# Designs tried in a protein design run: designed miniproteins, single chains, continued (5). Part 61

Each design is a single chain, and the fold is of that chain. pLDDT is the mean over its residues in the fold that is shown.

## One batch from the design tools (miniprotein)

Design m18100
Fold by ESMFold2-Fast:
Structure m18100 (fold): chain A 108 residues (1-108)
Amino acid sequence: MKLSPEEQKVLDTLIELVKEKGFENTTLEDIAKKLGISVGTVRRLLERIKERGQKLFDEAAKKLDPEEVQKLTEAENYLIETGELTPEQAMAFLIYGKKLYEKIKELE
């Protein structure tokens, strides 16, 4: 199942800000200001993405061929190793789909 449009928008903004200034310097307030929504709404949407991310990643991994699973695992490990995302955020990132995976790959 795809993320909701609001969940996708929050995730896209989080990734954009993390790439711009790093995970440690990215706040919920920065995401809220960029999207014109409340900090409480950002937090709630990110919590829902994290909860779904674990389950959806496991289900996606079962449906992909071994080569695609390896590529997604490499992208997840890259994000975790660079400290740009938590494991839960990396999983939520991957369930957003191939669009974000291709974007990460462009960064080498």
Scores: mean pLDDT 60

Design m18101
Fold by ESMFold2-Fast:
Structure m18101 (fold): chain A 86 residues (1-86)
Amino acid sequence: SSSALQAYIDQVLAGVDAYERTIAEDPSLSPEERAAGLAAVERLREAAASEESFLAMLERIKERLGKDFVSPGELLLEVLLEALRA
């Protein structure tokens, strides 16, 4: 349902906000890791602008992982890994 999807998106965005703070505060991150982290944050926020764009991203990640369910944290990690490969 749209309500369940919105709750999931809200959890992802909360995780994105927490991760962005971690990037800002963690001096041990390389410049490449920091840039990839910020790119992942931007991609997830952009996808969250609509249910359609968010579902498209989520489905792509589910297909790659071969999973019916992907947690908010796992989605963030997978988008980060994509940014690191770019």
Scores: mean pLDDT 86

Design m18102
Fold by ESMFold2-Fast:
Structure m18102 (fold): chain A 66 residues (1-66)
Amino acid sequence: TVTVTTSDGVTGTATIVKGAPVTFSDGRTGRVMDGSATVGALIAASDGRFYLARPVTATEFAGVEL
């Protein structure tokens, strides 16, 4: 399980595996659409936003809104 911090100041928690659920600190949910813990992941949020999440540490990712 890793933490994804978005540029919006929102934190998401997920396992970086395709199809895995994401829970955001603001109450939104999401899904890992593609990617890996090594390269990064595409995350689709329940509000229609997409994030490209890249690894910073083994447990922390930085999410950039697309």
Scores: mean pLDDT 82

Design m18103
Fold by ESMFold2-Fast:
Structure m18103 (fold): chain A 61 residues (1-61)
Amino acid sequence: GKLVAVVGAPTEELMEELGKKALEAGADEVVGILGTDVAAARKLAEELRKQGYQVGLAGVG
């Protein structure tokens, strides 16, 4: 399956930086969550995994 990076960060600038690094590290897609809600990031990761994606988490939340 495709590798999706879920990036959580308190600022949009940090989120974009981490997303770029995830793509450079081999992620096929990036999904950003702006803020510190770790539970929202986990729920999104679970949903993507249910759809057959491999999911990596990056950032702070």
Scores: mean pLDDT 72

Design m18104
Fold by ESMFold2-Fast:
Structure m18104 (fold): chain A 98 residues (1-98)
Amino acid sequence: EVEKKVKEAIEKLKKGAAGGSSEELLEAARYTTEVLGKYEKEVTEEQVKEVSKAVIEAMNQPQSTREAISRGTAALILGVGVTANKIIEERRRKREEE
């Protein structure tokens, strides 16, 4: 279930970025944030890294696409990246202990 939802979130982020739609990116960012929040303890570091990569790719789209992205949508996309990085760091810390 978690793996399917993470994959769906990544696909939505990539699709929104490729389509150049602020609304699609907004919905993708919201869905990704909910998935990471709900399944924070169950997602793998690898899955979280893939989400982070998708966020970076979305933010590196052509200027025309970036100009269409609202400040709110950009903030949510960045919020996804912050959440992903926190999960990665927590998992790394736990692995280092045992």
Scores: mean pLDDT 69

Design m18105
Fold by ESMFold2-Fast:
Structure m18105 (fold): chain A 89 residues (1-89)
Amino acid sequence: MMKIEELPEEVVERLLELIERAKRLLEEYYEAKKNGDEERIKEVEKELEKLVEELKKLMSEYDGLSEEVLKKLEELKELQRKIAEELEK
């Protein structure tokens, strides 16, 4: 049982960065769609692929993540899923 403060700083920073980036990407994706900016849409899609890769990497690298960290990972997965559903529309 590991507290979030006991995790490597790099893991905590990556989780927070991924969550913030996911939220920003959702906002940028909706704005780009509204403006018809094809290049921006492609950029956001590429960043989403990176988020999925980073999420898988974090889950495989660190066993025994704290409940709080797992909750943040679930939030990131939900955000990624929402973006994927928007992309399928």
Scores: mean pLDDT 68

Design m18106
Fold by ESMFold2-Fast:
Structure m18106 (fold): chain A 65 residues (1-65)
Amino acid sequence: SDKELLKKLLEDERALRFVARQLNVSEEELKKTIKESNYDLEKVAEKLGVSPEDLRRAIEAALSL
């Protein structure tokens, strides 16, 4: 689920850094946005100015490293 993807991302410092870099945001901004959005991937994507599909792909790619 999208919620599980976001939780795994927050547990993996390497993946979090990778996604933050791809989206041109800080790791702190990414963590804050995820938590404030209650782990809703669509809301996270909206706040970061990316599509939910692009965000999902970036997370999946990062978690495969």
Scores: mean pLDDT 86

Design m18107
Fold by ESMFold2-Fast:
Structure m18107 (fold): chain A 62 residues (1-62)
Amino acid sequence: SSVETLVQENKDLLEQLPENQREHFQQELDELENSQDSFSQPEAYILALIGLQEDIRLALSQ
């Protein structure tokens, strides 16, 4: 599914980050996965995963 793909893409990007930044973004990803069933719309969860992916990509560019 697109959700599984986005989660995996985020995990793959996390592996490229320095340890100190990886811990922070890993916590955000874990929180999103743990709260998946709490989103009123599946699209909101997908948008949250995309937003996290963009934040990780910005961290990688620095």
Scores: mean pLDDT 82

Design m18108
Fold by ESMFold2-Fast:
Structure m18108 (fold): chain A 74 residues (1-74)
Amino acid sequence: SAALERARELAAAGVNREEDRLALIRLLLDELGVPAEVQARILEGYRALHAGDEARVAELQAALEPLAQALEAA
């Protein structure tokens, strides 16, 4: 797993894992085959959550709702 290998590299290098967390999430989403547009929305939601911006999180959840419905229908 590229995400697991990247996590190990960061741990071995002693770098701040929190600053690199978004990169690890992106690698995981890539491995799961999540489309780039959906990845961007998920990463924006993650950043908004860490910033404490609940309104932005709600906006992004609403934008992703059609994709959630499509997944439920499949």
Scores: mean pLDDT 65

Design m18109
Fold by ESMFold2-Fast:
Structure m18109 (fold): chain A 66 residues (1-66)
Amino acid sequence: ATVAVVEGEVTLPDGSRVRGGAVLELEPGATSARVTVSYVDADGRVREAEGVLDLREARVLASQPL
C-alpha cells in the first residue's frame, strides 16, 4: 500500500466540486476515494471538508510506501 499527498477535484456532500489537497492510501485500480480535502473557498479562506476525490484527474505530489 502507498500513502500519497495528492491534488485534485473533490465532490463535496452537497454536490459542489472543489480543487484541493488530500492525503490518502492509494488503492490499485481505484477511480475515486473518500478524502478530507483542504481547499481555498470563494472568500480566500482555507477550509477542510470530506468528499470524493476523482483519482483519474488527481496529481500525486508525494508518496510513501506503507
Scores: mean pLDDT 80

Design m18110
Fold by ESMFold2-Fast:
Structure m18110 (fold): chain A 68 residues (1-68)
Amino acid sequence: EEIEKLRKEADAYETAAKAAESGVQNARRLAEQGDPEARRVAHQLESLANYARKKAEDLRKKAETLEA
């Protein structure tokens, strides 16, 4: 049950990371089209994606430790 909760939270963060990564691609396309602020948005989304991926990894690691 506790392990299931951690895995579920990890999956949610992984989904959020993928959404942010998609946003980075869209923001970079807008920057290429001449929107200077879109480049800054892309950097912010990259930071969020990295945060979400690290959280997913940390949560999965905790679940593995509890399962052992």
Scores: mean pLDDT 82

Design m18111
Fold by ESMFold2-Fast:
Structure m18111 (fold): chain A 95 residues (1-95)
Amino acid sequence: MMKVELELVSSENRTVFDEETGEEIVVGTKVLRVKKEEEVERAVKEAEDFAKALEETSGVAAGVKAKGTEITIVAAYGKSKEAARRAAEEELAAI
């Protein structure tokens, strides 16, 4: 896949506790800006592929949300994949 030119807008980490298990989950959120509007679809696909690669790691759940030229990648790191997935989905729903 061809690489898209991206600008890092923000990178933040926060800690949450899973309400079902009490597990500590670290949620990382990165916001990237696509420099060319015509490359947004390709950038989203590349970000989704990256998120899938992250999910191959034990206890990691990841997802992508696009809004205009901004792409948000959320990755949650927990002891269980189920708790990490809940945290990632809650973060993505808030965008």
Scores: mean pLDDT 80

Design m18112
Fold by ESMFold2-Fast:
Structure m18112 (fold): chain A 120 residues (1-120)
Amino acid sequence: SEEEIREKILKLAEEALKLVKELLEFVEKNPKVSEKTKETIKKTVELFERLIEAIRNNEPLSEIKKLLKEAADLLMEAMDMILEDPNISEEEKKEIKEKVEEIRKKLKEIGDLLDELEEL
């Protein structure tokens, strides 16, 4: 049903936000991570919070998809910044990569469910 698909989307978005917040906590406590990277991840958290609000308010699917793309793009921008920082250890980069990959998998599943919702 449409309601079941919407509930799955919301749950995945909330799980993704939790992981982005964990990523923010990780980078904020690391003095080697640049301020710009921290600000980019903080902005990513804000976009995920807006995405969740849009889902809860049953906003147009076009707006939800736009927010999803913007959040994914900003997350990848933050990842590129981390990968280019020579002061972050290889172990720390690996941990961040794994967390970002988990978030990206959830975003892809949300996208797939939004496409399913459009076919209804």
Scores: mean pLDDT 85

Design m18113
Fold by ESMFold2-Fast:
Structure m18113 (fold): chain A 90 residues (1-90)
Amino acid sequence: MEEEAEKLAEEAREGLERAGEALAAGNFDEAMRIAQELADKMPPEVGSAVMEALHRMGAASQKGVDALREAQREETEKVVETVREVMEKK
């Protein structure tokens, strides 16, 4: 249903924003925890995308805050697209 897809997309956006904030603060362990909890609530395909997003955001955070912000935007959009693709089944 459209409502379920939008709800999961919103949860993914909020979860990845919180993980990004933890990474910006240098708390990789906290970011991993947030992403894992988010992935556990998602369908397997979306959960995998969330964990991949976290790893790419984590790598970007080592290069600086600007790189992290760009990675967070790109990876969040990819995860949201995955949610919509998985949930828009007939």
Scores: mean pLDDT 81

Design m18114
Fold by ESMFold2-Fast:
Structure m18114 (fold): chain A 55 residues (1-55)
Amino acid sequence: SSAEAAAQGAADALAAPSPEEAERAGVKGISLSTDQAAQDAVGAAARAAVDAGRG
């Protein structure tokens, strides 16, 4: 389901060893989602993970 794809993408982004890999994982999760709201949520989570990794 799109919600499961979004949740998995977000989890993979948070678990990624680098900010760049976190962003890549989040983008993959978004691409598997069909719900725009779920895509937006995964994108926000991926960006937050990337920003946290940089800080």
Scores: mean pLDDT 64

Design m18115
Fold by ESMFold2-Fast:
Structure m18115 (fold): chain A 109 residues (1-109)
Amino acid sequence: SRDDELDALGALLSRTAAMIDAGRPVEEIVAEVREFLEANTSLSPEMIELVVELFRALAETLRQLSREERLLAINKTASTLVEMLDSSLEKARELVEETIAWLEEMRAA
């Protein structure tokens, strides 16, 4: 269900932050995110890949941010994930690209 998908994505956001705090490598986080989405959601393979790309950028960004900035990055990513669930694949791709660019700018500052 929609609520199950939102719960799954929320759990992944919390788990990603915890894995970064534990010093886990980005590729390990990305692999776990993909496996979780494939097992716990009904998202298309194309949508799963977009979500995985977004989580990769988030994980890379969180490593370089202060505690306060991490909350902003997580909140921005959460908003994008919610919008993606109601979007066409084309619109979801645009949202992911815009969010990745925003995250890259944040970690470069």
Scores: mean pLDDT 84

Design m18116
Fold by ESMFold2-Fast:
Structure m18116 (fold): chain A 71 residues (1-71)
Amino acid sequence: MKEKEEELRKEKLKASIESNSKGTKAYNDTVAKSQKEGVSKMDSFARGAESGYKATTETMKEFEEKRKKEE
């Protein structure tokens, strides 16, 4: 049981790295798109941050839900 906890922890670390990459991409894409659409820089940054946070959270939840469903 505890040995599988270490594997799960490693998978969580991978999920964190991947979600951070997706979050960063979502942030940059959202900021660039919003600015191109004439949104103010401040609103673009706020939208980017929210988009990045959502992408990170959703990716992390996908990995966690997969573990739950396996049981």
Scores: mean pLDDT 75

Design m18117
Fold by ESMFold2-Fast:
Structure m18117 (fold): chain A 102 residues (1-102)
Amino acid sequence: MLKEAKEYGKKLADMFKTSDASAAAALAEIRRGAADPEKVGFIFQASIEALKILKEDKDVALRFGREVVRVATEAEATGTRKSKLAGQEVKAYAQQMIAELE
């Protein structure tokens, strides 16, 4: 699973950097995965891996991180218990990275 999350995180990072439409598609995929109790752990781990890749570009990393915080906050409010716990973890990671980049 961790290897697959890293590979998927790279795909999400590449999509987010390619175009506005591709970035929107990547965020929609993260949001869809976050709503699925079977996928939420995987998609949030992949989002953390994407953030690690994107941190090389401060402006891109800040935009992606802020969107991940928004999706994680929504998952915490409307999701299952598993979605809430996974959302709290990814939100904390993204918030820390945003603070370090600002």
Scores: mean pLDDT 79

Design m18118
Fold by ESMFold2-Fast:
Structure m18118 (fold): chain A 83 residues (1-83)
Amino acid sequence: LSQQVLEALRAGDVVRAAELLASLPEDEQRDVLREAVASAVPLTTIQEVAVSLGLPDDLVQELVREVEDEGVQDLARAVARVT
């Protein structure tokens, strides 16, 4: 199911992605949307789907922050290995 949602999001099919996500609990919806952010799906597409699902207005911004924080941790770990 998450793979089908990601394919719909990459195709820009907001309606299809929203329908698939609507069958999932909110926590799983959030996890799939976070994976979409990490996969470089356009933020506008993710925001449109989140609005269609009735998710909080700040959710997309929160997910972007989570993905960015993970990237910073990976970079810090790589630097520590060289030192």
Scores: mean pLDDT 73

Design m18119
Fold by ESMFold2-Fast:
Parts: structure tokens; sequence; C-alpha cells
Structure m18119 (fold): chain A 61 residues (1-61)
């Protein structure tokens, strides 16, 4: 489950931006953020949602 990818689908469905532009940028930033976390860190759904929203907003800027 990927809360950030859900946000991309919502933005694309609204006609705001192309999936081909937003998706790769978001995916790169999202994977980078996940890879920066220690393997011992377990994020809650709320924390993942917050991170996904933050990365989504960064990808849009």
Amino acid sequence: MSVGYSLIDQAVNSGLISRSVLYPRFDQLWQQSLNSLPSSVVLSDSQLNSMGLNIFNTALS
C-alpha cells in the first residue's frame, strides 16, 4: 500500500499534472526517503501518510 501513489492518482485524475512527469519524481524521492530510514524503524500508517504527503508536495514544487 502506497499512500503517496494514491495522491498522485488523485492529482492526475483531476487533470492537474501528467502522471508521466509526477510519478517518476515522486517515486525517486519516496524511495530515497525510505532508503534513508534505518532498517529498525517501523513507520505507522499515519507516519507513512505524512511522509507521502510531504514527498508529494515536494514533487509538485
Scores: mean pLDDT 71

Design m18120
Fold by ESMFold2-Fast:
Structure m18120 (fold): chain A 102 residues (1-102)
Amino acid sequence: SAEILELARRLVELILNMKSLADIPAVVEALRALAEALKASPDPRLQQLGELLLAALDGYERLPDKEVAFLLLVLNLAAVLRASPDPELRAMGERLEEWVLS
């Protein structure tokens, strides 16, 4: 859907343009918005991806090392996007994986 693509693009832009750890709260909010939009989709595959992102966010909140927790959150986001049926979402996931590993 157009809404999901727009939310994903905004989220990826926020991550790729991060200057410091102070930017993490904005990324977390954008990721939660994407997860909720995916969960609200009539497509059961996208609903499952939304649930996986919500689980990744819960994992982020529970880990004490927030730098490591954030890198794992972005890796989980990249994996979820790469599992999408949408080729544009898959391409975004590939860019995020490269960003984390660089």
Scores: mean pLDDT 87

Design m18121
Fold by ESMFold2-Fast:
Structure m18121 (fold): chain A 83 residues (1-83)
Amino acid sequence: PLEPLINAAEQLASNGLALLQNGVASGDQKLIQQGQALIDQAVASYRQLATFFRGLGRYDDADAAEAKAQALEAQAKALLEKF
């Protein structure tokens, strides 16, 4: 079952974005750094899932995982541009 790995990646993404958003809003450099670290872990996890799905011949699932990684990177960049 891949659900635990997908859920872990989703939680890292959600927590990372929340910390980054709070850090940007408060000017808290430590929260920004913690948020970025979790986002980097989530992006890596989605890309690992994409590689795994490609190995299974599940190309649509692989493309969806890669798209989630790219969307997360874009969201993080947009939040940092406000800082």
Scores: mean pLDDT 87

Design m18122
Fold by ESMFold2-Fast:
Structure m18122 (fold): chain A 97 residues (1-97)
Amino acid sequence: PSQEELDAEVYEALAEIYITLARQAVEKGDTKGAVESLRKAVELIEKVRELGYKPSQETIDGVIEVAKETIDVARKQGDSENAKEAEEILKRAEELK
């Protein structure tokens, strides 16, 4: 494998870790933490694509799922800032399909 292929695999693995952290944050009602982790995940998935590799559908769907959950929790808390941030992350993730 090329270094670029190995980098793509590492970025995708890290994205999966950040999706897990975001899910844990949203389960605790930590919308800020969820947004921070989701942003890291989507940035890593974008880097995979920039290297010319297709991110896994499962990883992209994970970001979409947790972003939607984060929007719902943020709206319930009256947290308009993190709801908007999560909506932006959702749009970025949908464009990666």
Scores: mean pLDDT 89

Design m18123
Fold by ESMFold2-Fast:
Structure m18123 (fold): chain A 112 residues (1-112)
Amino acid sequence: GPELKNKDNPLINEMAELLALARAVIETHKLLSKEEKEEFEKKYKEFVEKYLDPNASNEEIEEAANKVVETLRKHGITLNLEEKTVTYKGKTYTEEDVDKEILEKYKKELGL
């Protein structure tokens, strides 16, 4: 079928929102060590740069998002796209569990 452009692709946008939520969970609950957080922030920045680039392909954005997801998984954080949840050490976080100002800031940085 026809490929949707990145900003019009609902799965890419849902992934962007979930990654912003994961970042808000990490900041609100002070998750990860300094080194783990620095590795995550580096991969997250690379994702943001691709997501906001109008010349980036859906494949490039998905690859950058997958690198963030893999980095989070390496550090014990798992994401569920359907349920919109972030899980760390057996505790599950949702949008209701985060600082709303932090989440809104991170969503604005993505143009959401």
Scores: mean pLDDT 85

Design m18124
Fold by ESMFold2-Fast:
Structure m18124 (fold): chain A 82 residues (1-82)
Amino acid sequence: MEGEINLALAEILVAVMKISPTLDPEEVKRLAERAMELISQVPDELKPEAASIAREMANIARQAGLTELAEKLEKFADELEK
């Protein structure tokens, strides 16, 4: 299903963010925005996994100094879990 593929692609984007400590803030923003777009399209049964991915991205954003992006990602994860 496309939703399952979108979730897998978002997981790959998060993995890239985790292993690439040299990413600049604009690169982190672009990857996070793309991952959010992908996970927003997942079916209801995959939303808990999508929320987990969003929370992981929020932690990466905070480590990059992107506090506003991290807060946005946490809010997005909370909405996915509802």
Scores: mean pLDDT 76

Design m18125
Fold by ESMFold2-Fast:
Structure m18125 (fold): chain A 80 residues (1-80)
Amino acid sequence: SDDELERALVELQRRLDAIVDQVAATLSPDQAAQVERQLRALLGELGRRLAEAWAAGDVDRARQLVEEFAQQAEQLLQQA
């Protein structure tokens, strides 16, 4: 249902807030700028794929995309 997709988006927002806090607290300005650029690219791709899943009503796919994004974002932070 749309409510379940909304919950996936709320979870994504919470994970993004945690990442932003970590970037602000732990990375140098140069590292933060690099991570922000890479995260913006991932968010663009995620948004496109989430729109496709939303149009199809595919809640499971939307949840997978959120989880894949979270893992990729964590990898970027680890490589910074």
Scores: mean pLDDT 73

Design m18126
Fold by ESMFold2-Fast:
Structure m18126 (fold): chain A 65 residues (1-65)
Amino acid sequence: TLVEDALNHLKVVKENIKEEGVSPEVRKENLDAIDEYLEELKKEGVLNEEIEKVIEEIKKIIEKS
């Protein structure tokens, strides 16, 4: 389903960010990209609490990098 595809995609993104880190120069770009993806999920009616939680976790990891 679109929900499962989005969750799997976000989990991969989260793992990659944890392993590779995010440089200060691209932090804003990465945060903007995540916010853009969140807006697309809202428009498609795919957004749920699990997806929102993973997005929040990704944003926290980027901000702490």
Scores: mean pLDDT 79

Design m18127
Fold by ESMFold2-Fast:
Structure m18127 (fold): chain A 70 residues (1-70)
Amino acid sequence: TAEGVAGLAVETVEKLKENPELAAERMRGLARRVSPEAALYAAEEVEKRIKGETGKKAAEALREEAERKL
């Protein structure tokens, strides 16, 4: 579900908050494996719940990869 994808994304980015580049890379990998709609929803939840550079980069990575599929 989109909610499950968002939950996994938020948890992953939170665990990697000290490593923005790795968080972004993991989010690109996640976005490639799920629907573009699920990746976009996950990006919104990451941006809303995880503030700062890591959350921003992770959300950007999710959106960028999702938009490549649309």
Scores: mean pLDDT 83

Design m18128
Fold by ESMFold2-Fast:
Structure m18128 (fold): chain A 95 residues (1-95)
Amino acid sequence: SIYDKLISMANEFKKRAEKAKNLEELKKTVDEFIDYLKSIRKDLPKELQEIVDMVEEALRYIKEKAKTAEEGAKQVKDLADSFINKVNELKKKEE
């Protein structure tokens, strides 16, 4: 399902952020996550589009404000975990 694909991809970007060796690699990972979310947005139900828009905004904030790779990775992890929880709640209500 699209829900499982979103959860899988959020977990993948969380792992990539944790592996970032420096702030440049973290910012690249964040950009790739944003690009992925933009690419799928049109195929999503409205409630998921709203959540994706909020996650994109939060990712842009992390990119601008993170001072270290470790700080940014922690923020991406927390955001990805929150996103996965919201996707799971919608999956339970709509499936």
Scores: mean pLDDT 86

Design m18129
Fold by ESMFold2-Fast:
Parts: C-alpha cells; sequence; structure tokens
Structure m18129 (fold): chain A 76 residues (1-76)
C-alpha cells in the first residue's frame, strides 16, 4: 500500500495534470495544436508519476484527451 505521503503527492500530480488538460483543450480550441500536444504530454507524464506512486497502474490519457492529442498531432 502506498504511504499517506505518496497518496498526497499523487493527488497533487493528478490535480496538476487535470489543469494541464484543461489548458490543452483551450489551446486546441484556439488552433494552437503544438501547445495542446505539449500540455497533454506533460499531463501524461504527471499521471504516470501519480500512478507509480499509487501502485504502478500506469498513467493514461482518457479517450477524450487521447482524441484531442491525435487531432492536434495531425495538424502539426
Amino acid sequence: MPSPEQVAQARRLIDQGIELVKQARKAFDQGDYKTAIDLLDQARDLFTQAALLLGGDGGFLSPEQQAIYEQAKKNV
């Protein structure tokens, strides 16, 4: 079981990742596909770190987040 400190750190990483996803969606809506990709890559890294702290389930983008990433990537 992860320690209470690891759980708290994972929650902070998840919160940061969610904020980056929100920024990525706004960038995508504005046509800034490069910024959207960069922000989603950062969010994925944060989710991966959080997952490792919580037991190694791996960090993944949601299907909606992955679709935004793939669409942005095609326009770069």
Scores: mean pLDDT 74

Design m18130
Fold by ESMFold2-Fast:
Structure m18130 (fold): chain A 99 residues (1-99)
Amino acid sequence: MSEGEQIRRAIVELSSVKEEDIDRFAKAYDVLLKAAYMEKNILKPSLLPRSAGDLLLQLTAMEDEIPEIKPSMELVADAVELLKRIAANQGAEVPDVEV
């Protein structure tokens, strides 16, 4: 399975999250939600690495430095946008879905 296909699947899954289920999905997507928060609020978008794997590894290495993040539908939307940007940067097909 390609990295782009894994990203596409994650985009579709996150875009199907309902507000009532957000805490449950936040546990499954903890690293990704932290990545989206860090990119939007702390890191610059220009720091996106060449692959999603590299980004996730970099942000996992910074996990101890990431503040406590409360899950929200806005954060889920930010995570979907982050994945869409990574997919586009890798030349992968970006799903036309929104949170």
Scores: mean pLDDT 64

Design m18131
Fold by ESMFold2-Fast:
Structure m18131 (fold): chain A 69 residues (1-69)
Amino acid sequence: ALAKARRYALDLLVQAHEADPTARIPREELEEQVAKATGVSRETARRAIDELVAQGLVREEDGYVSLAP
């Protein structure tokens, strides 16, 4: 569950970055999309995104998230 949510979130951000390198997603929107797509709770989706930020794979600024370089 958590691993699947993390992978989905990262893949979505990678796709967004490939389409537009300046793309950023509201954190709440990403949480909702991850939860809906992977069948996890919003809390699990939030934790997945928090782990990606902690690992330096995702950057969060002013409630927006993007792929970290």
Scores: mean pLDDT 82

Design m18132
Fold by ESMFold2-Fast:
Structure m18132 (fold): chain A 96 residues (1-96)
Amino acid sequence: MSFAQIQAQLAALLAQARAAIAAGDFDTFIAIARQAIALAIQLINQGHYDAAIAALDDLIALLDEAIAATTDPAKKLEIEILRGIALIVKGVAELI
């Protein structure tokens, strides 16, 4: 996938993630967050570290919103795990 394609897909996924939080659809949010992390890893693998960090910062902010909005303990735990993964991936990008 090209850099431009990854950036366009990330922008679309982050917009969909915001809509999922607003709808209370945390199953859809979790699926989108997993896809966004995978695309951020593709950016890192292609040497686009600054773009990956920016996307992960936007995703982490949405993960924080989802954690605050989620009342289901099992879904909250899944979102907290995804937040941890996003922080680790961002940390790796920042070390390069």
Scores: mean pLDDT 89

Design m18133
Fold by ESMFold2-Fast:
Structure m18133 (fold): chain A 78 residues (1-78)
Amino acid sequence: MEQLVREALEKLRRLFRESNDRPGLDEEFRAVEEAFRELSPRYQEEVARRILTAESLEEAMRILGEAVDRQLREQGRV
């Protein structure tokens, strides 16, 4: 479990570095990592698996965003 999440975050960080080379990149990635960690353990595994198959930063961010939105709507706390 930890290994899968770690590999997904490492891939996501690599995609960020490849797609962006500007001030604030580390802060943006920190926010993304925090959003990922706020997902339930079950959703973290599902999202991690999907991110590992993503071919671009855009796809990876869409996958994460969809999961975050789904969790917030299911919790009714938005």
Scores: mean pLDDT 75

